Designed miniproteins, single chains, continued (5). Designs and how they scored, part 78

Each design is a single chain, and the fold is of that chain. pLDDT is the mean over its residues in the fold that is shown.

## One batch from the design tools (miniprotein)

Design m18698
Fold by ESMFold2-Fast:
Parts: structure tokens; C-alpha cells; sequence
Structure m18698 (fold): chain A 85 residues (1-85)
């Protein structure tokens, strides 16, 4: 199965925090045997746009791609994980 990774962080999250979340998301997708075909990431407005683009790709592919999304709070901690969208 193919996967798209979308990482949206609050405006206060550092680039290092986003990169760490991306590394964990990749490791998790590989552990599930998923082929990561696209990665979309950002903080604040860019993070929201990355999440919307990931959702649009999942919809366009008609269920052949799964979005894995990590949402980070203002402290850079995982506030939510959204798997299948």
C-alpha cells in the first residue's frame, strides 16, 4: 500500500521538531510495510497547506493512498495522529 506523509505544526514549532516528527512518521510507515510516495510538511500556515494537499492527494487516488499525519502543539509535542483519511 502507498502512503503520503503530512506533517502540520503550529507556528511556534521549530524546524528541528518537524524533522524529528518526519523521521518518526517514516519509521512507522516502513514498519507497516508502506511505500512512502510523497512527503508534505510545514509550520503554521505552511503546515495547514501541507495537510490540505495530503488530503487532496488521498481523495484524488481513490483510496489507493493512505495519509499519515502528525499534528504538533505549540510546545512541539504530538497533539494528534491521524492515520487513514
Amino acid sequence: MKAVIGIGATPNASDATVEAALAEAKKYAEALGLEVVKILRGTGKNGAEALRAAEALVKKEGGKIVASTIILDEQGQAAGVVGEV
Scores: mean pLDDT 62

Design m18699
Fold by ESMFold2-Fast:
Structure m18699 (fold): chain A 65 residues (1-65)
Amino acid sequence: MIEEETDAGVIMIYASVLGVEARVVERDGKLVIELYARTEEQREGAEEAKKLAEKKGLEVEIYEE
């Protein structure tokens, strides 16, 4: 397990606590965290998880339904 994978795991836990579904995918050799927001409350949670991910230097994308 590399440090990047551990940081991604922390972000996924934060997203889960905020009620947001999260997945980790690999694109061009980089880990990207996908956050899925279906409600306004989940969008707010996804934005908070995104802020933490950005502080750790991770890429994050928010998908809305």
Scores: mean pLDDT 77

Design m18700
Fold by ESMFold2-Fast:
Structure m18700 (fold): chain A 74 residues (1-74)
Amino acid sequence: LSDREKRVLRYLLEHLDEQPSNRQIAEALGISVSTVSRARKRAFAKIQEWGLLSTVTSKEEFRQALEEALRLAE
């Protein structure tokens, strides 16, 4: 994962209960909404390729997938 992808995923993980929009993430990180959208798309594509999203059906499973992706990316 790129540094930007890691920042977006970390923000999502830390604020998962708040369900932040791409706009809210963009405002918090000081980047554009389109940058957040592209970073999320690329990050989730990589997480999917790693097999971490195939059975995610709950918020808790989604949280675990994000934590594992960040752990693997270091």
Scores: mean pLDDT 76

Design m18701
Fold by ESMFold2-Fast:
Structure m18701 (fold): chain A 91 residues (1-91)
Amino acid sequence: SDRERAVRARIHAGARVTLAQMRLVVLKREGAPADKLAQVQALVDQMQALVDALDRRFPSLSPAEALEEAERVLRQIEELWKQIEKIVKEI
């Protein structure tokens, strides 16, 4: 169903945010440059804000709307994740 697909997309989005947060903790522990840490932190904060906004809207959405929104948020989070990976490769 659309609702089940929406929930799966939301779970995938949340998992990406958790991995990004864990990556940032590792980078801080390894003494990555402050400017690179600030760039990654800003991207992690953007990913979290997208998930939080989706969670606030989710209960009021129809199954089809929930699927469209969850897949849109997942795509945006995947783009932010690519930016984090690019920054990490420069460290």
Scores: mean pLDDT 91

Design m18702
Fold by ESMFold2-Fast:
Structure m18702 (fold): chain A 96 residues (1-96)
Amino acid sequence: AERAAELLERIADAVEAKGGDPTLANVLRQAAETVRENKDDPIAQEAALTLALIGAVISYRVTGDPVAKLAAEAVSALANGDFERAERYVEEIERM
């Protein structure tokens, strides 16, 4: 739970740093809070990750911003428990 929350915050920070969609950054931060506050609730954690993924996909479809696309891929990796893959996508955003 903590590692997922930390990565969601890191994705939000990267989105903001690259001038991405502020609504997406806020959705990612809200998801991180929900995951952290509900560490013993797998349904709440899955719901938070699902909302973050939907937010990133919508942001990419509306804006065409490659930052939002990479954020969606990072959140998808997190939802599948692939933390190493999620970290690689975050690093890719940070290098843009």
Scores: mean pLDDT 86

Design m18703
Fold by ESMFold2-Fast:
Structure m18703 (fold): chain A 70 residues (1-70)
Amino acid sequence: MFSGMRYTMIQQLIKRGDGSPVPVVLTVPKDVGDDMAERIRKVNPDVTKTDLDDSTDLTVAGGPQEVVDK
């Protein structure tokens, strides 16, 4: 109960005019991560969303299938 807050990692690639792509990683609560990822995807469809489980060092790379229902 103490730990176990779910977060979502949102990763996107921002290409600068200087010709260097800068990866931006955002960690937000799972509830808002779903909405944020959708908003970013409208502007940058190459955005990647990864659900973080209740594990400290674990990122769910199996795909955010449960967060596709909207």
Scores: mean pLDDT 60

Design m18704
Fold by ESMFold2-Fast:
Structure m18704 (fold): chain A 98 residues (1-98)
Amino acid sequence: MSPPHHIKLHIELEGSPEERQKAIELLREKAKELGAAVLRESDTRLEFGVTADSIEEAREKVLKLAEQAKELPTLRSISVESLLDKEAAEELNEELAE
């Protein structure tokens, strides 16, 4: 059957170790709520994988997780990538820049 849509969300964090740890826990909780997978976790970087039956659903999940990240004072950078739908990833990166 056709593979599902998959988007990766990359987050970089700054600030103190304690502030970054709190940010990581909040983002992990939001990711779990949205059914996103934690692909990589470090003290300064997080990578999430969002998989959905439609690109629209994947996009909505990424935007909800990104909205949580944007509320963090520790957010240094945020970006998305997709090997299956490059145009959707480019559109998401434009929305994240707002």
Scores: mean pLDDT 78

Design m18705
Fold by ESMFold2-Fast:
Structure m18705 (fold): chain A 90 residues (1-90)
Amino acid sequence: MEEMEALIKKMKEIQKEAEKKMETASLEEAKKIAKKARDEILALLQEMIDLAEKSNDPKMQELVKQALAEFEKWEEKVQEYLDKMEKEEE
């Protein structure tokens, strides 16, 4: 459980850092920042899935589902931000 919570915390830290960097970045740099953050988060999500599978604990499985749902919402927010930047540069 503690390991799962640490992975979720790390995921949220990556999200916050990416958002902060994108605020001062160009559209091209923001896209690169978003891609790097996504790749790092996907690696953490895979580690969370592996932990849930090994534990066979329904609570860990629910935490993985919540982390996936939060990541999907974050991806939507990032895409909306990038779309706004692109429209402003047109």
Scores: mean pLDDT 83

Design m18706
Fold by ESMFold2-Fast:
Structure m18706 (fold): chain A 67 residues (1-67)
Amino acid sequence: TRERVRALLRRHDRDGDGRLSAAELRAVARELGIPDSTVDEIMAHYAVDGRISLATAEEVLTKLLLR
């Protein structure tokens, strides 16, 4: 669910700045059964300065899990 995605993202936001590195996003994705290659594509499209916002990551991962 969206709630599980949000909880996982918050747990892996090590710096507490509301942004995730590629490595942190991969850790979340592995818990959700999403392949590392998909994470790399997400980072290529949405990351700013090598990091993705929690809000963007939540939206993208939630949409991916619906299909």
Scores: mean pLDDT 79

Design m18707
Fold by ESMFold2-Fast:
Structure m18707 (fold): chain A 99 residues (1-99)
Amino acid sequence: AEKIRQAAADIRAATTPEELVQAARNLIKSAGEEADKLKELGKTDQAREIGMRSVAIALLAVAAAVEKDPETMQRIRDTAAQHAEDLAKEVEKALEEAK
């Protein structure tokens, strides 16, 4: 789940709304690619959960992009990044269990 970890790092490092939105898009794309691998392995329910969680995390990153208070923005951004890091671990576990 290297691409999901990279998207999480990009969310955490983002300093502009445009960077947050791009990182959110990269998260959805990378999580979708991993979900497709799980579907090919017959893990359809896990694939659906990963897809839904990636959308929820991306929405949180977008919420940070529109937040006007810098301290609140940083807190929401860092929370989104942490959830994306946790998603990467769950994807790695799901792929290992599918072997």
Scores: mean pLDDT 86

Design m18708
Fold by ESMFold2-Fast:
Structure m18708 (fold): chain A 65 residues (1-65)
Amino acid sequence: GPAARAAGRAARAGAPEADLTGLDPESLDALGGAAGGELSAREAARRAGIAEADAAALRRVAGGA
């Protein structure tokens, strides 16, 4: 959905190397969950294989902080 797309774009902007490895739909869904507050930044980072700080930044951007 639009939230998942926005989260994906934010992740690419914040972590270009993650974009180069090709984020799969499962990783994007986990990051979307973090952005929506359903998952902690730590849990989303673990599932997506990215840094916790990147997941936290994604949550902030998507949450309109």
Scores: mean pLDDT 57

Design m18709
Fold by ESMFold2-Fast:
Structure m18709 (fold): chain A 88 residues (1-88)
Amino acid sequence: SAELERLRAEAEEAYKRAVELYSSLSEEEKEALEKALAPLQSSDSVEKAREIIEAAKPNLSEKEQELAEELLRMKEAMDRIKKLLEEA
């Protein structure tokens, strides 16, 4: 229960930061980020998502890198919640 609440808080914080970062991006930065992270749409694992984000980082601005890391944190927390609930 405490672990579930912690993971939910982590996912919510990551989501809020991602939304704030995304809203601060220019349209050009948004397009660049969406193109760089397009492979994430076909990714079904945290490990694959991390590989895609790490590979994209050299082509991303500092803000875009921060946003990508927050999206990864949210995905990691959500995947842990899913596994915890499956074992309940």
Scores: mean pLDDT 80

Design m18710
Fold by ESMFold2-Fast:
Structure m18710 (fold): chain A 63 residues (1-63)
Amino acid sequence: DLAKLAAELAKLLGESLRETAKQFYGEEAEVEAKADGDTNIHVKASTSKASVEGTVSLEDLLN
């Protein structure tokens, strides 16, 4: 079920991005990752210094 996979992958992406931002910026990042339909994941990450938002295709991630 792609919808369930998208939800779980969104959770993992959020955790991964939070750790990455902490390593690069030295502070906790506010990260939100959620399924955008069955085939895309919308990601938003922000710190006091930077903000990034985008959409990632599940096809690109799983290929």
Scores: mean pLDDT 69

Design m18711
Fold by ESMFold2-Fast:
Structure m18711 (fold): chain A 79 residues (1-79)
Amino acid sequence: ESPVLKIIKKYLPKYKAATTIDERMKIIREAIEELLKVQPDRKELRAELQRIAKTSKDKDLSDFARTLLGYLEFEYPLE
């Protein structure tokens, strides 16, 4: 199991339990910061998140990976 997938699985239950937009955004930011520490190459991180979003059999995991990808692209854009 990849370090990226481990982090996504770690944050998914926290994200699902969050009751406010602000709390979800905090969890997304924390997850992205951890993801960047284990995969500092933003292009490779994007590719892994996209693969998890497309290939995961768990819909919640797939949807969360897609959400993380969107925020990664917004806050950490490639040159």
Scores: mean pLDDT 81

Design m18712
Fold by ESMFold2-Fast:
Structure m18712 (fold): chain A 62 residues (1-62)
Amino acid sequence: MEELMREAERLAKELIAAGKGEEAMKLLGDLQRRVGAALRAGDMDAAEEALRQGIAELRALL
């Protein structure tokens, strides 16, 4: 979990620096919603899956 969160933050910062901040913020908002929903349901595995998918989406914008 911690490593996934760190990777997502790193990719978001790179995208913002590259002028893709709006796209990065939209993906982060979607990711936060998905992770929050999983955590409210008590499903840590779903939260990690949401993080991995969000990282893949951020990396695709790289």
Scores: mean pLDDT 80

Design m18713
Fold by ESMFold2-Fast:
Structure m18713 (fold): chain A 77 residues (1-77)
Amino acid sequence: MEEVQRRAAELAERLEEALKAKDYAEAKKALEELARLLEEWLLEQAKDLSEEERERMLRKHREAREEALRYLEEKEK
């Protein structure tokens, strides 16, 4: 968990710096890496949850990721 938290913090910092620089391509890359890392972490935390609860948690995560990616995609236009 500490390793995942550290990697997430590094990716979040990278995302923040990219957004500050208006580098939406780099922000998108950092967001995608961060989202993948968070999904892996959520699956580990959800190992004791029911299939339905795990599915709901992953769905919310995927929806948030798609929304953030759409935001960055619009900014790249």
Scores: mean pLDDT 77

Design m18714
Fold by ESMFold2-Fast:
Structure m18714 (fold): chain A 72 residues (1-72)
Amino acid sequence: GKTVKAKRVEIAGTLREVAAKIRAGKLTEEDLAEALEEVSKIDDPALRERAVAAILAGDADELEKLAEELLA
C-alpha cells in the first residue's frame, strides 16, 4: 500500500497535469475520468470535495493550489 505522503504526491501530480491540459484546451474525456477516479481516493472529504469541484469547473488555478496543499 501507499503511504499518505506518497498518495498525496501522486494525486498532486494528476491535478497539475489536468490543470495544464485545461489551460491548453486539451482535456480529454479519459483525462477527466482518470482525474476524478484519482481524487476519489482522497480520504479527507473536504479536500476530495474541493478537488472534484475544481475539476468539474475547469479551474486550473484552484487545481494547482490544491496540489500545493496536498504536498504541504
Scores: mean pLDDT 80

Design m18715
Fold by ESMFold2-Fast:
Structure m18715 (fold): chain A 90 residues (1-90)
Amino acid sequence: SAAEAREQYERLRNTILDDLEQLVEKYPDNENLKKALEALKAKKYEEAKKNLIEFYRSIEDWSEEEKELGVANVEGAFAQLKQAESLTPK
């Protein structure tokens, strides 16, 4: 239903937003995270995804496997978000 599509979209968006806000608190000087958060709030999902992926690729203290997992999780989350948005009536 339209209501179920909206609920799924809002749940996915809020999950990504909450995770991103926690990352900004942990890495307050990271410009990619700040740009990702601003883009997500503006519903610029491709820009948000790009900046969040660049954040994970730039973490010097993480293993390449941890970076790859972070990038894969971002790609998956934003793919689900975009799909849910496309199914949500205005």
Scores: mean pLDDT 84

Design m18716
Fold by ESMFold2-Fast:
Structure m18716 (fold): chain A 96 residues (1-96)
Amino acid sequence: KKKEAIEKLEKAIEYLKEAIESDNPEERIEKIRKAIEEVLKALKLVPDNLKLIGVILRLIGLEFDIRNGLITEEEFREQLESIIEELKEIIEELKK
């Protein structure tokens, strides 16, 4: 289960990197939604990892901010980079 969860979280990270590289708000939202789906799949495999719930809530909030024009380009990149680092930390915890 942990190995499959790691694979899902690595896929989520790739979607979030694609969101950073896109200059289109609708594409950014689509990539964030795909990342949320992969994190939810990981949570199903490792339901005791409550940190993943925090990641999901942060991504939902970020999608809302993009849709409503409440976030700057710099804030968007900083928040996604922060979430990517949190996901990397969770992956390292799961490898133990």
Scores: mean pLDDT 87

Design m18717
Fold by ESMFold2-Fast:
Structure m18717 (fold): chain A 75 residues (1-75)
Amino acid sequence: MTAEDIKKALESVPGVEDVEVEKIGENKLLVSGKVTNGLTPEHVAQFILSLDGVKSVELEGDEATGSFKATVTLE
């Protein structure tokens, strides 16, 4: 699983916008973006966790605005 794979997967989800994925370690990615259309940041975190090769997701940010940042750990 690469940063590009996660970015493309998230961009395929209706209501997920402004997706940016940065490699912050050998097996760690920083994912940021916005949710609209009734989605919550928790829905995005669960979606990322459902992807093959993802070990864990740590969600942070202001949930009230729909903006999210997540640290994704890969296997």
Scores: mean pLDDT 77

Design m18718
Fold by ESMFold2-Fast:
Structure m18718 (fold): chain A 100 residues (1-100)
Amino acid sequence: SHVTVYVEEVKRVDEHFLEVVLDIKGDVSKEQIEGLIKALQEKFPDVTAEIDEERGPGHLVLTLPVSVPLKEILDFIKEFLESQGHEVTVEASENAKKYL
């Protein structure tokens, strides 16, 4: 199926961390999202990834050190979802594009 990873927002929380809000649009199961979060934490141990439970399983909040390139994380997310059988596009809001 076709999936869009949409980077809604990137904001600087402090001198050390960015908060990234993702909307994963398409027919992705909660199990696949949970698997993605686990894989992200194994690959990037300094990155925290959580489901925004109020918005639903496709909505993720990432906290990442400013030293970790956001593009590297997005490339990993794309590759993970493609490994699950999805065709994946990555899109970003105008604010988020400044961090790519």
Scores: mean pLDDT 87

Design m18719
Fold by ESMFold2-Fast:
Structure m18719 (fold): chain A 74 residues (1-74)
Amino acid sequence: SRNELAMALLEKAQEILASGGDKRVAQAYITVAQRIAKGSSVDEAVEAAAKENNLSPEEAEDLKKTVREIEEKT
């Protein structure tokens, strides 16, 4: 469900922050979770998150891949 996907993405953001990872990337996962919970598609949510958090094209592609992998498992 969209709620399960959103919760999994928030957990991923928490893991990144807890490990001292990139705060921009963690914030992008939070943005994707919020937008999916509000009814956005994965592609729309990822595009918005990448733009809002100044992700490179390579970081945005990695974000999209990881979101899709989490979606497949939920």
Scores: mean pLDDT 86

Design m18720
Fold by ESMFold2-Fast:
Structure m18720 (fold): chain A 59 residues (1-59)
Amino acid sequence: SEEEKRAEIATQRAVDALKAGKYDEALRAFMEAIRAAKDNPELYDKVVEAVTQAAVDAE
């Protein structure tokens, strides 16, 4: 679906921004991914898990 594609693209942007230390961009991309996944709990969980893992790995 378009929501899944949007969430996937925004999640990847958030992960890439976190790895680059661009925290403002990471937050904006994460918020976009969450908004795209708001009506799909499974997709929402995947977005949160992916960004959380990237944040931990960025330490």
Scores: mean pLDDT 82

Design m18721
Fold by ESMFold2-Fast:
Structure m18721 (fold): chain A 94 residues (1-94)
Amino acid sequence: MLSDEEFEALLEEYESRPPVLVLSPELAVALARVLKVLGAETLPELREKFLAEGLSEREALQRVWAAAEELGLSREMRREVMIVALEIYRGKIV
């Protein structure tokens, strides 16, 4: 499960990084795999599903982290997936 320290580090990284304009092919594939594990076809669908379940931003990100960890994604790839999920959850990408 995503620790408090890892969540805070992720938020700091997200706030310090410029907006992601283009997804790499590797990140796109990782996102598609995480979406499948969580029962969604798109990132907006995943966000709507989490909102319907009443999940907080932190709880939603913990679900995404757990799915990425189960898929055996590297720590770096998990962080990239989490940054994209955070942007979607905050409504910056639709």
Scores: mean pLDDT 75

Design m18722
Fold by ESMFold2-Fast:
Structure m18722 (fold): chain A 63 residues (1-63)
Amino acid sequence: MSEEERLKAVKFALEYIKKGGTGQEAADKLGLSPDQLIQAVLEMLRAGKISKEEAAQIIESIL
């Protein structure tokens, strides 16, 4: 995945969770494993593209 694709995936997961879904469901809809979504979240966090709070929301909804 490109950085742009990872960012879009992470933003989709955030919106999906805010609508009452889970991170696991969001990963499935994106065609990703939960671990792949966690990796994308951590990479986007390290790149400064998302906040720590946004990263926590996705990871906590997967765990």
Scores: mean pLDDT 83

Design m18723
Fold by ESMFold2-Fast:
Structure m18723 (fold): chain A 73 residues (1-73)
Amino acid sequence: DLTAQVLAWIRAAPDSEIVRLHRAAEAVRAGKPLTPAQEATVDRLAKRLGVSREAVLQALVEAMDQIRAENAA
């Protein structure tokens, strides 16, 4: 499950990276371009997981939505 792999990676990341990933997911949802730092992070994760950049972006949005839902409950 790609979303579970991305979620596990986020939970292991330092707080600064988590904030950046949250902002990247928000940008994707809003149809806005990513910053160069966000692009680099997504590219590294896509290469590590052996999936497309688009698949990582979708999984990132889903993982952030899950974290938001857990925090709202």
Scores: mean pLDDT 74

Design m18724
Fold by ESMFold2-Fast:
Structure m18724 (fold): chain A 55 residues (1-55)
Amino acid sequence: SHIDENLELIKKAAEKMNMTPEQVWSFLGPNISLAQSQEEIIKAIKEKLGVEVEK
């Protein structure tokens, strides 16, 4: 599902940043949802955290 795939992207970003997934969520802000496209989540991670993650 999109939710599970987006959660894995958040987990990958958290591992690269040495953060928890909850900390990554807090940093991305309230406008990001697990229901969004994977491309939107990847873009938000790159813009907010400066790291690249792949599907």
Scores: mean pLDDT 76

Design m18725
Fold by ESMFold2-Fast:
Structure m18725 (fold): chain A 69 residues (1-69)
Amino acid sequence: SAAIEALLAELERALAAGDEARAREVLDKMGTLSVIHGDRAALERALAIARRHGAEDLAAAVEKALSQM
């Protein structure tokens, strides 16, 4: 969805800027939307972005969200 694509782009911008607080806010919104829509693939894409930027704490948070779907 356009909303998920916008959140993924925002996540990548936040991580590139080193803004972990903003990245976490984006993940919280994405987690809510992904659960509502059953969009596991969106969270898997977020996990790949977090791992590319070395954001291990955020990667762990995404893995936890995936396990709760």
Scores: mean pLDDT 79

Design m18726
Fold by ESMFold2-Fast:
Structure m18726 (fold): chain A 102 residues (1-102)
Amino acid sequence: SLRDAFLEIKRAIENGEDALEVFKKLVEEGYDPRKLIVAYVLAGVTPDEALEVEVNSVLEALGVFDAPPVEFARTLARLAESAGHPEMAKRALEAAELLEKM
């Protein structure tokens, strides 16, 4: 399920595993890269039970923004940096760089 995909990213981050490799695997399995980008950015600061709701809330708040995944990730990075969240910005840029080379 999509919730299980988000939690798999969160577990990789929490365990110090390669969360970008998990992200890549999930993209290759057909999950929406934009949803996975938001999950990767939020997973380290969001409780398990809230992660799916928070991912959906970010996507709904951006509701009319239907950019390609790389451009979406770069936009999210700029917004995170402007909001004073450099670690979130870094995660968004890491996802953008991975998607560009896939």
Scores: mean pLDDT 82

Design m18727
Fold by ESMFold2-Fast:
Structure m18727 (fold): chain A 95 residues (1-95)
Amino acid sequence: KPVIVPPWEVIEDLPKPLQVAGLIGLMLRGGVSVSKLSEILKVPRSTLSRLRRGEPVLLSTAEKIYEAALEKKEELIEIAKKIDPRLAELLEKIL
């Protein structure tokens, strides 16, 4: 089953909202709380659970996540650093 986030070298080819949605999915698989990210991104826990499973998300939903991620950039980067420094570097590059 294809994952939402392709290999690192291909992420750059995706629209930024989809890149961010994929990185959020990786953060969730890395052990970040669904409740915590739901509070930060202001999206339903069910949406984040779908991202964690690598399920498709509407582009409009990904765009909302991206806008919230831009507003909460510092908080998301700090959380990502605790999971994987490469996730934090990619978020800093995209946001």
Scores: mean pLDDT 75

Design m18728
Fold by ESMFold2-Fast:
Structure m18728 (fold): chain A 70 residues (1-70)
Amino acid sequence: MREKQVEHIREYLEIARKALAEGNVKRAQFALQMARTSVETMKKGGLLSEEEARELEEEIARIEKEIAAQ
C-alpha cells in the first residue's frame, strides 16, 4: 500500500539521521540516497501528493545540508 511505502521512506530518513548522529557519513549518505530514489519513484508513479512530495524533499534537503556540514 502507498502508506507503507511512505513509512519506508521515513525509515530511511531515520536511518540517515541516526547514522549522522553517530558520525557515520557514508551510511547516512546511502540511506538518504535510498529515500531520494523512493520519493522519485513514487512521484513518477503519481503515488505522492504535491504536499507529501514537498515535505519529504524538504526533509531530504535538510539532512543533505547536515551531511555537507560534517
Scores: mean pLDDT 81

Design m18729
Fold by ESMFold2-Fast:
Structure m18729 (fold): chain A 70 residues (1-70)
Amino acid sequence: DLEERGREARRSGDAALRFGDLDSAVESYREGARYYRELARRSTPEMGEVYLRLADEMLDRGRRAEDLRR
């Protein structure tokens, strides 16, 4: 289930970020974005827009985690 995998990736990213594991956080958020993008491709246009926003949110979280390493 891509939706469940997206949620799991988000939870994993958030947990890694909380524990200061920035590399794992970036990886998990990118994985979540990939699952949400695949969901958007398979969904109605209306739901696809929702999933694309979730993918963008995951990517933004990943970029912020990456910036913390700099």
Scores: mean pLDDT 84

Design m18730
Fold by ESMFold2-Fast:
Structure m18730 (fold): chain A 94 residues (1-94)
Amino acid sequence: SAIDEINELVEEFKKKLEEILKEKGYSDEEIKRVINGINTMTEEIKKLVEEGNYEGAKSAVRTMAALIKHEYPEAAEIADEWEKKVLEIIDKVE
């Protein structure tokens, strides 16, 4: 399902992001806050998809990617890749 594919992409993104932030010397507390924020945004994205609000879901995806790129420019490539792949999944179910 689209929800299963979104979950898989988010888990891969969180893993890659955590590795990048650890390499750059961010604290465990900062990394935990970022991961918790991603988890919260992901639940909202999934809820919007389940409700058929695909425009809202795509907006939330773009917002999450933009926030990560703004705060952690070193993660821009993985954020862009995640955004592209999640938007492709949502477009398939529209």
Scores: mean pLDDT 89

Design m18731
Fold by ESMFold2-Fast:
Structure m18731 (fold): chain A 64 residues (1-64)
Amino acid sequence: MEIQKKAEEELVKIVEELGKKGISKEKAEGLKERAKVSAESIKTEEEAEEAVKNLREEGEKLIK
């Protein structure tokens, strides 16, 4: 339970950072919703780290 909550907070922070870098509001909102849903499926620290890495990579591609 705690791991899921921490993962959700970290993923949301990453989306906020991507928004500041230039991702559009629509894409940022979509990523935030996906981050919250993704966090619900995270059960281990390894899965949380993978989700964070994947979200950053996807967001950076949207910024170019």
Scores: mean pLDDT 76

Design m18732
Fold by ESMFold2-Fast:
Structure m18732 (fold): chain A 69 residues (1-69)
Amino acid sequence: MEEEKLKELKEKVDKLEQELAQLEKAGAPQEEILNVKIELLRLKYELGELDKESYEEKIELLKKELKEL
């Protein structure tokens, strides 16, 4: 992965983690919280922190939670 792209992805992860923490503290709708968690999983997969199987398992669980709302 290009260093510039890796840095961009890390910055996006940091921003989304901060956004997630703020949403949870503010009592934001569970749908918003789950959508941010899904984006975090996508970015972590792009960073190579998750393999394909783990990514697919985790994303399906979050999508299931969204459907149960």
Scores: mean pLDDT 80

Design m18733
Fold by ESMFold2-Fast:
Structure m18733 (fold): chain A 93 residues (1-93)
Amino acid sequence: MMEKIAEITLEALETGDFDKAVKEIRKLLGIPDSDPYAEEIARVAMVDAIRYLAKTDPERLKKALETYAKKAEQSGENGPLLAERIRRLLERL
């Protein structure tokens, strides 16, 4: 289970498509569309996947986060703030 969530999370970091990742994780975990906490549960699962990747594949995680930070920095709205948060996370890895 965690390995599949980790692959979805890495793809989201590389593409920037977190809406797709949330939908895929919700389906994988069997969370119905009617659940008001479905998105939050999926986002928490992605955070757990990042922690898992930091221990099992830190090089791949670092590369994905660096790609995400570069894309975030170029996005305009809150991009620089998001990029700064990602860079702080990278310093702890």
Scores: mean pLDDT 76

